# Designs tried in a protein design run: designed miniproteins, single chains, continued (3). Part 60

Each design is a single chain, and the fold is of that chain. pLDDT is the mean over its residues in the fold that is shown.

## One batch from the design tools (miniprotein)

Design m10199
Fold by ESMFold2-Fast:
Structure m10199 (fold): chain A 85 residues (1-85)
Amino acid sequence: EPSLLELLNELANLVAENLPADVAAQVMALLVQAIKAYAAGDKEKAIEYLEEARELALKAAKEQGDEELAREIEELTEKAIEKIK
């Protein structure tokens, strides 16, 4: 099964390839903060950052009318959160 880092790298690549550069940069910053929180032992904060990243990325995907991208973002983020729990 993919590791947390593998899931977050896949999500970062998906966002970078498919979303506007400004949104992608914001999502990637939130993913970095999630990793830092997780490494510090703050699982709750790590999940909060991933939820914020998901909401931002989903909003952008839906504004583009890309329902398949939105579904993939939801699936990857859910799997990442489950790995933290």
Scores: mean pLDDT 87

Design m10201
Fold by ESMFold2-Fast:
Structure m10201 (fold): chain A 58 residues (1-58)
Amino acid sequence: MEEVQRLAREGARAYEAGDYATAARYYAQASKVAEEQGLLSTARIAARESERAAALAA
């Protein structure tokens, strides 16, 4: 949980700064770690945030 929260916070910080490419990478990493920990809802939310940030970076 701590690792997932750290990655999600870094993603949110990058997103607020307009660095969508960096935000997408942090959210993708948070989703992967959440899946490894069995946090399926959290993983799905992080994956969606990653996709949203990636679309804005394109």
Scores: mean pLDDT 83

Design m10202
Fold by ESMFold2-Fast:
Formats: C-alpha cells, sequence, structure tokens
Structure m10202 (fold): chain A 61 residues (1-61)
C-alpha cells in the first residue's frame, strides 16, 4: 500500500496515469525497460521517471 500511495503521488506530480507509471517503474526495476523507454511510454522526460522512482522509494522507506 505504501508503494501504491507513492505511485499515485508521483503520477499526480507528473500528470500521468498511475497504472501506466506503476507498470513502467516495474519494467524499469526488472531491467526490461530503460528510463528513456519508460519516459517515451509515459510522455515525460527520463529525469521525471527517475524522480518518480525516488518519490516511490521515499514513501516505501
Amino acid sequence: TAREAGIRLAAKSLGVDAEALREALERVEAGEWSYAQAAERLGVSPQQVRAARRMVETVEA
């Protein structure tokens, strides 16, 4: 639930769909996608995807 809360917070901050962000972060964490590929799928910058991952990790910590 902490991870889901972090994903929703990050998704709102980026203006992207929370489910799309969750799937993109899962694929990046699994090594299936690069940050650039996740960024293309979400319509944001790779730096924004990195920031979103940090937000989620901070909520989980």
Scores: mean pLDDT 81

Design m10203
Fold by ESMFold2-Fast:
Structure m10203 (fold): chain A 55 residues (1-55)
Amino acid sequence: SAEDVILGVIKRELAEAYPHLSDEQREEVARRLLEEYGTQITRERVEEVLKELGL
């Protein structure tokens, strides 16, 4: 699905920016970002989601 493609892109970008996170943690962050912000994903929004998830 289009959602799966978008999640894959976000997850790959997170793997480059946050290599210390596990694959499962990156998927959680990617899903949360897509659900809350759609395509309006900024560094500030990523950091907000990380804080909410305790990462």
Scores: mean pLDDT 83

Design m10204
Fold by ESMFold2-Fast:
Structure m10204 (fold): chain A 82 residues (1-82)
Amino acid sequence: MSELSKKARQYILEAGRALAEGDYEKAIEYAEKARELAREAGDLVLEAQALAMLAEAYRAKGDEETAARLRAEAAALQAAAA
């Protein structure tokens, strides 16, 4: 695994913990960092996971429009990775 992919996965785990704790702002911050690193690594699966985390955080904050868009992006990346 590349250093970028490893760090992206770490941020995804941190985003998941923040979501579980109800800290949606931290969840968004960590998921955005994970998305950026996954994109740099070219890891479509990790990028999709980061986008899914972002979607859950925005949904939890009541931003259904942003959540729906991010979910669609994540699904497209999962399809492209297959």
Scores: mean pLDDT 85

Design m10205
Fold by ESMFold2-Fast:
Structure m10205 (fold): chain A 75 residues (1-75)
Amino acid sequence: SLIKGVAYEMRALALEVEGDYEGAGEAYEEAGKAFLEAGDKEGAAEAYRKAAEMYRKAGNEEKAREAEAKAKELE
């Protein structure tokens, strides 16, 4: 659902404010999945790119690369 994607983005923003970059990355991944289920490939790609950025800030390069690859598949 598109609404679920937006809800996960709001969760991710709250986690970013708290400095929980790993949690924010996970929330953006869930947003990307929800946008894909809704047929919003552009929204999903943006969410996965944000997830990759959050994972890099968390020092998790493996998850960052995985999220970036998912975003590129949708372009």
Scores: mean pLDDT 86

Design m10206
Fold by ESMFold2-Fast:
Structure m10206 (fold): chain A 82 residues (1-82)
Amino acid sequence: LLFEGADALYRGEYEKAVKYFEEYVKANPSATAYLLLGIAYHKLGEKEKALEYFQKALDMARKNGLTRLAEEAEKLIEEVKK
């Protein structure tokens, strides 16, 4: 699921990537999975969904001390808001 979602993202299959990442986060909520799901929604033009998942990724990354992931989520939130 995480690998299949990442492969779909790489291929530009954003709707397919969303489905794989949504299935993955239901069983394994993680900052990385939320970040990837946000990226897939951003690529689909789903601005509100992208912001929601980037915020979830940021909150989880901060709680778990994942500094690099938190910085990336903050950057992506600002990019979507512009």
Scores: mean pLDDT 84

Design m10207
Fold by ESMFold2-Fast:
Structure m10207 (fold): chain A 61 residues (1-61)
Amino acid sequence: SEEEEVLARIRELLKQAVDNVLAGKRDESIRLLEEAIELAEKHNLPQGLLDTLRLVLDTVR
């Protein structure tokens, strides 16, 4: 389904964001998390997922 494809993309973005945090690339991680949030908002994904993504972004900032 389209939702499953979008969730797979968000998971890939989150993996890349984690990898960038571990590499000391905070600004890159922030951009990847912002892309994941935008994708989740565009596809009207559940509020719980959006809240979690925003919490992760706030932690990295």
Scores: mean pLDDT 86

Design m10208
Fold by ESMFold2-Fast:
Structure m10208 (fold): chain A 72 residues (1-72)
Amino acid sequence: GEKQRLITEEIALKLRIIGLELEIERLKEELKTASGEKKEELERRIKELEEEKERLEKELEEIERKLKELEE
């Protein structure tokens, strides 16, 4: 069933997003005590992870939209 597949994908995307949020939070905590080159490296990594998270959130929105259409 299409609905079951979309639910599985929704759960997988939510777990990936949570994983990225936890990593971003960890790096932001490290950033509070970082300086120089280490600070620049952490800022770059945070930006990359935030961009990946935004991409996954857009994918999740599309999956949730498809699920709503199937409930109609």
Scores: mean pLDDT 87

Design m10209
Fold by ESMFold2-Fast:
Structure m10209 (fold): chain A 101 residues (1-101)
Amino acid sequence: MEPKIEIKVKGDEGPETRELVEAARRFAESAAAAGYDHVKIEIEVDLEKGELRVKVEYRAPEDSRTRSFEFELAEPPATPEQIKEAVRRLADVFRRQAADL
């Protein structure tokens, strides 16, 4: 069966966010190769509000449980530099999670 991969991105499209999206895409490809037939990733980066939100859901065929993780950075309002650093750390998280699949 063909895997269903959805990646949704909102907000900033700077270099750090693009690198995060690429890491998320590689994670989704690794998850699909590992037998997860559904992968959904939502990324929201708002430098003006100082907000970062990432939600990941993935499941294997006939798995009764969807696996998920979520990261949210909103309080206190983060500086643009803090958001960019968190985005870099999340890219590394996606790379580590892909290696563990």
Scores: mean pLDDT 76

Design m10210
Fold by ESMFold2-Fast:
Structure m10210 (fold): chain A 78 residues (1-78)
Amino acid sequence: GSVSPEQLEIEINATFAAMLLAIEKSMKNPNEEVIKLLEEAIDLYREALTADPETRQALVDKANELYKEALKKIEEEL
C-alpha cells in the first residue's frame, strides 16, 4: 500500500483532532462547541481520505478551518 504525503498529513490531523475530542469529552465540564467543531473537522478529514484529489483539497481546507476554530476556543478557556 502507498500513502501520499498529503494523505499522511490528513491522517495525522484527523488523529490529533480525535485525541482532542476524546480529551474534551472526558472533562467534567466539556465545551459542546469545541466538541461539535472537532467532530465536523474529523468527518471532513475522513471524507478527504476517500475523495478525488480536487475535492480532497477543499475538504481539507474546511476541516483545517474548523480545527483552528476549535483550538482557538480551547486556548480562550485557558
Scores: mean pLDDT 85

Design m10211
Fold by ESMFold2-Fast:
Structure m10211 (fold): chain A 58 residues (1-58)
Amino acid sequence: SSEAEAVGRAAEGDALAAGLSREQAREIGKTAADLVRAGASAREAGRAAKELMEQAGA
């Protein structure tokens, strides 16, 4: 969905801005997009992405 794509791109951008590698950022963005496709809200996906960024050292 367009929402999943937008949420994934936002999460990837946030991860890059936080200093994570392109590979880590892409994985976080994909996870956020997949969560929205699975029925999670954008807010829930964003929270999960933030937790993954913190685990990755952001």
Scores: mean pLDDT 87

Design m10212
Fold by ESMFold2-Fast:
Structure m10212 (fold): chain A 55 residues (1-55)
Amino acid sequence: AMPPGAVIELEGTPEEWKAYAEKNGDLETYEASLQALRAEAARHGATLRVVEPPP
């Protein structure tokens, strides 16, 4: 169960989806997938936060 105001951090997703989409030539699908994940998290009352690697 997720407490209200919780932040969901998903690791590997941007790397996995981006690499897969690039190999298939579907970068647009990668962006759409991230938006869909954010929408799904919002439905469950949580916030999806994708952690970017540090520079």
Scores: mean pLDDT 58

Design m10213
Fold by ESMFold2-Fast:
Structure m10213 (fold): chain A 77 residues (1-77)
Amino acid sequence: SEVVQRVRELAAEMVAAAEAGDIERAQALARELGRLVAANPDNEEAGQIALDALEEIRRRAGEEVFRRALAAFHEGL
C-alpha cells in the first residue's frame, strides 16, 4: 500500500527528528502523520505504525518529547 509506505517514511523521519532534539520538526511530521492516518480511517496498519513510532519516541527521546509529538499527531487527526 502506498499509504502504508508513506506512513512508514513519515514515522521514521518523525522518530529521527525527535532523537536529534528537533522538536519543531518532530511535531510538524507528527501533524502530517495524523492527517494521513485520518484521511485513511480503514487502514488499521497505518494507524498502528503511527502509534508504534510515537512509543519509540517515548523510549528513545523521553516522555516530554513523546507528549509534544502525541499532541501534534492528535492536532492532525
Scores: mean pLDDT 89

Design m10214
Fold by ESMFold2-Fast:
Structure m10214 (fold): chain A 74 residues (1-74)
Amino acid sequence: MEEARRLIERAREALEAGDYDRAIEYAREAARVGDPELQARALIIVATAYLLKGDYASAQRAAAEAGALRAALR
């Protein structure tokens, strides 16, 4: 849980720096080790990074996956 939160923070820092590939890497790692709420947050970062790269298909897939996870949560 703490590791996933730390990875999300690193992913956000990479997004702010314009390093979208690094942001995707950290966010995907966070999604792999986090609980469902943290997985959804990480997938939103993945979607945002792909959107900023102009990869709309990958962004849409990540956003849909995040939405499905959030719908499954309370």
Scores: mean pLDDT 82

Design m10215
Fold by ESMFold2-Fast:
Structure m10215 (fold): chain A 60 residues (1-60)
Amino acid sequence: SEEEELIKKAVELLKKVYEGKISKEEFLEGWKEILEKLEGKPEARKKLQEAADKVNEELL
């Protein structure tokens, strides 16, 4: 689904910023775009937050 693709893209952006492959500014721009596309979709936003939490646990 489009929501699953957006969450996957968000996880890739998060991994890239933690790996130093993109700047914090580039990350924030991409993250903002994804959040805007998920506006009004609370279940998808919850899945995004859960995916981000997993990446933070694995890379920290």
Scores: mean pLDDT 79

Design m10216
Fold by ESMFold2-Fast:
Structure m10216 (fold): chain A 99 residues (1-99)
Amino acid sequence: LAAREALVDEIAAVLGVSREEAAAMLGPTELVRRAAELGLPDAQTRALLDRILATIEFADAATRAALDAVVAAARARAGTLTGEDSDRLYAAGQAAALA
């Protein structure tokens, strides 16, 4: 909980939004959509996703390992993937971990 609240404050500061809006953007799909609307570069959006992944405590080690594999695959293919494709993979992996 405390780690999530710290991340909410960081997202609010980075994106210039309210704490309530930042809390809604803890979901990676919403974060990617909002970052695109604000014109953030793909690299900065990915950095925020990486921070979300690092801050979330996973109750299930298998879910964390599966998400790490998706993120690693996306990074390994970064040279052949569009920013949108990479962000979509990050969002899908995070959505699975949060479900």
Scores: mean pLDDT 55

Design m10217
Fold by ESMFold2-Fast:
Structure m10217 (fold): chain A 79 residues (1-79)
Amino acid sequence: MDIEELEKFAEEKGLSEAEKLLMLSAARDAGLSVEEIEELLKLKEETKKALAAGDLELAREYVKKIEEFIDEQAERKKE
């Protein structure tokens, strides 16, 4: 993963420095692409919206998708 690509993505999404560090850490540990990081951040945003709307079932579904996504990427790196 190119750090410059992740920084550019973070600037476009208006992420804080703490969110950028979490994104870089996750990308390094899981070997995620820019596209995969973008999808993960989209799922996090949708989870926040569902929680704000009081839709706990929808929020749980998005959290499960995030967990499955991270687990799949970690498994791919074992090969």
Scores: mean pLDDT 67

Design m10218
Fold by ESMFold2-Fast:
Structure m10218 (fold): chain A 64 residues (1-64)
Amino acid sequence: IQEYVDKAIEAIEKGDFETYRKYAAEADKLMESLSPDDRNRYTARLTAAEIRYIGDQIDADPSL
């Protein structure tokens, strides 16, 4: 699970949202068997990376 989360974050940091979605989906499947606390930890990392990506897109095109 950590491996897929790390790969997803790496992809979105490079601007590759499609690869991010792929690894995030694999991580999500594995998170179904985790405790709520563990799942929240991984979800927080993915959400933080996604927020940074969206912010960068808005800053690049403020008309969005």
Scores: mean pLDDT 73

Design m10219
Fold by ESMFold2-Fast:
Structure m10219 (fold): chain A 119 residues (1-119)
Amino acid sequence: SFLEELVRHAVERLRALGIEVDEELLLASVQRIIDENGLSGAEVALEVVYASLLLAYDWLVENNGPPEAQQILADELEKYARYWAGLPNPEVEALLAGGPEAVLAHFDRVLDRVGEALA
């Protein structure tokens, strides 16, 4: 399914950085949020990204990852959390307007920055 492919992509990108995530738990969690809120298209990709980055942030904090890597994720999570709270967020709105592909491309760029901070 589209959701399973998105979750797999996110998990593979995080594992490539040495960040361990439970794929089945992530999939189940995201599926619940999608079903409860009627999410579709780009918002499905945004929820996968949000949940994935939240798990990555928690892992970095628990494992004393570099402060720069933690800050990159904290800044991204704040933007998404504000959007999900119904607060204006032009950057997130622009990503959603670009569709799921734009959301995933942004996720890949965020993880590239995290990877540089981990090096």
Scores: mean pLDDT 87

Design m10220
Fold by ESMFold2-Fast:
Structure m10220 (fold): chain A 78 residues (1-78)
Amino acid sequence: MKDVQVRDIVAEASRRIREVEDPEKADRASNLMGMAFHYFSEGDVKKALEYLDKAAKSVNEEGAKVVEEAKKKIEEIA
C-alpha cells in the first residue's frame, strides 16, 4: 500500500508545517506536497520529488526540514 503510506507522510508533513509557518505559506506547501503525492500515484517518482523540493523552498527553515524528512521517507518507499 505505497499510496496510503505516501498519503499519510504528506498529510503529517502538511500538519507539522501549519504549526511552524504562516497559513498562506503552509497552504502553498501543502498544495505542492499534494501535487507530489499525485505524481507519485501516477508512477512519476521523479516529478513527485521535484514537487517536494519546490515545497521545501516555499517555506521557512523549520518547514523545509519537515518537507526534507517527508521526501526521505517517500524515497525509501519508491
Scores: mean pLDDT 82

Design m10221
Fold by ESMFold2-Fast:
Order: structure tokens, then sequence, then C-alpha cells
Structure m10221 (fold): chain A 65 residues (1-65)
């Protein structure tokens, strides 16, 4: 279950990784983050967002491209 406020806060945090993540989207109360697996910086950014999501109680799924 995702709070609208928590999801919006996490999207704002995701904006700080502009250019490192391919996409950040919200679907069915879950945040989906896509990144390139062969770029260590993109992988690190995705893991950071996953950690922030856990603190906020937001469900987040990562996808490797």
Amino acid sequence: MVSKIAAMALLAIGAQFEGLLESVEVKDGKIIVSYRKDDPASKAAAEELKAQAKELGVELETREL
C-alpha cells in the first residue's frame, strides 16, 4: 500500500538522479524504476531509491535493461 504523499516525495528524490535512471513511474500503488545494468552509477542510483522507498513504506520494483 502506497501513500500518495510518500510516492510523490520518492519521485522528487528520483529527480536528483536525472540521467542515471531510464524511467521512474507509479503504477497500481507501486513505484517502478528502470536502469541500465551495465552502468554501475545507474545501478547505485536504483539501489538508493529502493532504500529510500523502504524507509517511506513505499513498494518499489527495479528493472534492469
Scores: mean pLDDT 70

Design m10222
Fold by ESMFold2-Fast:
Structure m10222 (fold): chain A 98 residues (1-98)
Amino acid sequence: GESKAKELIEKAEELIKRAEELYKKGNYEEALRLLDEALELLEEAMKVAPDALKPKIKEQIQRVKKLAMEVLNSTKDKKLILRAIALVLRAMGLLLDL
């Protein structure tokens, strides 16, 4: 339902905001963890959202993708690079379904 979708989107937005703050502090591992959680909530929101909320879900998935790409460009840690790539690909996959 709309109420459930709004709750999931709002929770995802808070996780993305916190991930942005962690990214600014150089904590890329925790930033990626929160982005993964946010993307999972947005995927759940896609299942229950009316069409009117799909643009908002798309916007938040694009935010996840952008921040994951920023992590990818900011780190030389191979494990974090692979995690960022996986997250970008998953976000792109979800955007194709919207």
Scores: mean pLDDT 90

Design m10223
Fold by ESMFold2-Fast:
Structure m10223 (fold): chain A 67 residues (1-67)
Amino acid sequence: MEALREQLIAEGVPEEVAERVAELEVQATLYLAMAASAESAGDLEEAEKYRAKAEELRREAERLRAS
């Protein structure tokens, strides 16, 4: 998280935006880990829900970074 935040700030992203982007990326990573766990358990429906949530969070992070 911190490394991504600092990289974004170094690239000229405002500190508050960089912090939010880092937070969203951490949340997305956690959902992807939950999706992997659900998939390993054979719960493909639950895994897809977690992957969809991770994608939403990453799209939001990308929008903030591009703005």
Scores: mean pLDDT 79

Design m10224
Fold by ESMFold2-Fast:
Structure m10224 (fold): chain A 65 residues (1-65)
Amino acid sequence: MIDEARKLIEEAKKALENGDVEKAMKYIQEAFKLIDEIRATDPEAAVELRKEVMELVKKIQEKLK
C-alpha cells in the first residue's frame, strides 16, 4: 500500500510536469484513498504521504490561477 501510494504520487508529479492537470488530479484522488487505508495501520506513514499529496494539490491550484 505505501509503495503503491508513492507510485501514484510520482505519476501525479509526472502528469503535472506534462501539463496534464486532470490526470494529475485523478492520481492524487487515488493516492488519498490509499492514504486513508494506510492511516488505519500506519498513521505516521499516512501523514508523510499526505504532506506530499498536499504539495501537489497546492502546485495544481497555483497553475489554475
Scores: mean pLDDT 80

Design m10225
Fold by ESMFold2-Fast:
Structure m10225 (fold): chain A 66 residues (1-66)
Amino acid sequence: MEDLKKGEEALKNDDYEKAVEYFEKAWQKLTGEQRADVLDKMAIAYYKLGDLEKAERYRQEAEKAV
């Protein structure tokens, strides 16, 4: 999925706002381990943006997605 790759590239370039935008489009279309991975990356991106509440929320959702 192209949105996943763009999110990964944005995350690698420390562009956390774009990373979240791309992952937001991708994660709801994913299941299982891929969904958990994206949710973990969203948690990291939100943490880097200083949004600790969203970071914690997505971390918890990643725990449930397997």
Scores: mean pLDDT 79

Design m10226
Fold by ESMFold2-Fast:
Structure m10226 (fold): chain A 100 residues (1-100)
Amino acid sequence: SREEAIEYKNRGNEKFKLGDYQGAVEDYNKAIELDPNLDAAVYYNRGRAKAALQDYKGAVEDYSKALELKPDFVEARNELETLKETNPENPELNAALKEL
């Protein structure tokens, strides 16, 4: 199932590039279902897609998981800070950040 997980990851990446954020999330969900430890980048990219859809709680959870798998993942840390800076009064985002 790792090969299938990679296929869904790559498909999700292509949808993300096309701006199909909902389709990207669906393909990343399938990749994670098949291999939850596939790589930190799957969680990072799903988090980015969720943020584009204004699912900030889901984005925080995914960036947090990416950092759990790869603690030195600078891009995931930067995305968390960007969400906080661009949405300073979002109570759902602020609550999710306190759980990290």
Scores: mean pLDDT 85

Design m10227
Fold by ESMFold2-Fast:
Structure m10227 (fold): chain A 62 residues (1-62)
Amino acid sequence: GERARELIRKAEEKLKAGDGNGAARLATRAAHYALQDGDEESLKRAVELSKRAGEIDPNALG
């Protein structure tokens, strides 16, 4: 859905800026909307972004 895609875009921008915490939060929200919309491609992308955010910042959600 549109909401998931916009949140994914913002999460990618946060990753480029080195903000792992911000990226993880946005990617988690994107996954929520993707699940509600049945958007499997956006869900997969959001999960990948959440994982990458945690790899660059181990305290992203901790």
Scores: mean pLDDT 78

Design m10228
Fold by ESMFold2-Fast:
Structure m10228 (fold): chain A 88 residues (1-88)
Amino acid sequence: EEEERRRQEEIERDIKDAFLTIIKYNLISLAEKVLERGEITEQDLEDAKGLLENIKKIDPSVTDEDVEELLRLMKEDPEAFIEKVREL
């Protein structure tokens, strides 16, 4: 029982880490698309917000304040947004 529980916990951690990596990649890709286009749309902000909310569910150290700051950076400075996302 304890050995099976430990194995399940390890699998859950690996899955969470994989999801975090994928979400970060999607956020960076979205910000790069904004940089290439030279403009940000409401859809881009909604997509970024959804991805950041998913990070909050996986990593409780990410706060609502962090999400709001990242959304602001995506609008004002997408390069700084990419750097901050990489640090998450």
Scores: mean pLDDT 80

Design m10229
Fold by ESMFold2-Fast:
Structure m10229 (fold): chain A 72 residues (1-72)
Amino acid sequence: MAEVEQARADVAAATTPEQKANSLERLADAYEKLGLKEQAAGVYRQTAFWYEKAGLPEKAEEARKKADELEK
């Protein structure tokens, strides 16, 4: 679970919307790789919110699509 632990630390250290979104995306990817699809989907939705806050709507849309796919 080292990737999840590192990603959580990065989220806690993030001070800007873009840093928060990037760190949350890494956390979501780590959960997905562990087969924790429900947790990954939730974090991808949070990632999309922070990418919107950062002014990165294309990345926000990508994160939303990943969350939708994982909820199947």
Scores: mean pLDDT 81

Design m10230
Fold by ESMFold2-Fast:
Structure m10230 (fold): chain A 66 residues (1-66)
Amino acid sequence: MSMKEKERQEEIEKRNKLSAEFQKKVDEIKANESDPEKQKKKLEELIKEYTEKLGVKTPVITEPDA
């Protein structure tokens, strides 16, 4: 069972590292991509990729009943 302090700290550090990497990539996209449409596409790709790396899957919500 996961109650070990060292194990917890290592997991937190890995997640923080991924979050920092993600933020760095976001900043690079904003700096390098001046087209807002392309910027959005690249940001969405990054979000999807890092969500997968973090082990969190974002469900796609099907269109609501109009």
Scores: mean pLDDT 69

Design m10231
Fold by ESMFold2-Fast:
Structure m10231 (fold): chain A 86 residues (1-86)
Amino acid sequence: MPTVEMAKMLLDRGKELFKEGKYELAALQYGQAIDILESIGDPEAKKLLAEAYENYGRALEKLGKTEEAQKYFDKAQAIYDELGIK
């Protein structure tokens, strides 16, 4: 069963891979976290989803996918606006 805790572990693993310069692998971990968090839909999951979108966008920028990265930054901002977070 996918859980918020599983998504958080995937995000943490993705951040470690990103620090190692393994951007493709980091993007895969972030993508899996996004899939889980999108399925849950509660406010706690939405906060973590915004973080996942930002980190995925950063990985996409490192891979030269700048236009796709912007879409994920926009998705993160939309959630922050919805939740009243800056």
Scores: mean pLDDT 84

Design m10232
Fold by ESMFold2-Fast:
Formats: sequence, structure tokens, C-alpha cells
Structure m10232 (fold): chain A 67 residues (1-67)
Amino acid sequence: EEVEKYVEALKKATPEQRPAIAEYALHHLDDVTPIIKALKELGVSREEIAELARRAARGDVTPVEIP
């Protein structure tokens, strides 16, 4: 359910808004597979996804409130 909220937020967000949502989701969710899949379906490159994952792993993220 929580993961699904972030997947929907990514689909509704503009390309400019997606990095912040993705970084926060990758940082605090236990299963990130649906987030990575959503990013790939939205056309985010493998290299961009890897960069977002590295930032999330380091904790270089800003909290994002999702409904």
C-alpha cells in the first residue's frame, strides 16, 4: 500500500518532480522493486536510476510527503 502511493505519485509527477519522490522512496521503503519498475516504465534511464539509488543509499534525500 505505501509503495503503491509512491508509484502513483511518480506516474502523476512531472519529470522535474520525479527525482525527489524517487530518492525519498528508495531511501525509506523496504522493497524498492516497484519504484525501479515504475521509473523504467516512465522512461528514466538505467544510469539515472542507478544515480538515484546511490543518493538514497547515502541518505542524500529530502523528505517528501505523499497522501
Scores: mean pLDDT 75

Design m10233
Fold by ESMFold2-Fast:
Structure m10233 (fold): chain A 90 residues (1-90)
Amino acid sequence: SEEELEKLEEEARKLIEELIELARKRLDEAKTREELLAAIAEILRAIGTEIELELLRKKYKKGEISLEEAIKKLEELIKELKEEIEELKA
């Protein structure tokens, strides 16, 4: 349902925010150039995912993608975000 899509979008946005905060903490704690660049790369990845989420919403609203396909792509993004967050917490 469209309500399911909206709930998944909200979950994805919350996960993106958590990922950005964790990456910012790693940026602040970075002691080497390699650690600094890795933290910056994670922040850029999170921003890229946020852009992908907005583009997915626009494609769905324009009828370029079905509701089922939009939900599937959003579930895949949420899974990827959860995996990234777990890696950053370790």
Scores: mean pLDDT 85

Design m10234
Fold by ESMFold2-Fast:
Structure m10234 (fold): chain A 77 residues (1-77)
Amino acid sequence: GMSKESIEAVKKLPSKVAVPLLVKELEDPNQQARIDAAEALGEIGDERAVEPLKKALEKETNEDVKLAIKRALQKIG
């Protein structure tokens, strides 16, 4: 999974590249990596992240990660 520093670097890429990379990180075994990926997707605000975030939310068991995904969805619209 990507480190926090790697996620911050990915956020600087064009959204067409950043969104697929961050979506993949929503399935990372590390809970903090999933939180950071969800927050980054929310900050980017690309509507293409909406469906992947909803699917990640359905599979997620950790309450902090669920909250991060819900906040990301709220920010995107």
Scores: mean pLDDT 85

Design m10235
Fold by ESMFold2-Fast:
Structure m10235 (fold): chain A 98 residues (1-98)
Amino acid sequence: MPISRLSEEQQKELTEKLKKLNEALDKTLEEIENEELKSKMVSLLSAANILISAGDLEGAIELLEKLKELVKEVENEELKKETLEAIEEVIKLLKELL
């Protein structure tokens, strides 16, 4: 698997950042009443995770940037900030792994 090319430390860091992003997004989704927006966010994160596992880091970054734009529509400023920060941390790590 492409992700197995990463060092044990890099795999651990990526897993921890993805866990943080999933937890932040789950909290955000609980406060969203718009089912279409919720569905789009879940689909983008799921697709990004699949691309990361496949080693398509550039594709994953593009999907995470799209997710970031949808998160900007979230009315709760604290959850928006937390989720955007988590997305940016994952994007930064993926760019370092390219």
Scores: mean pLDDT 82

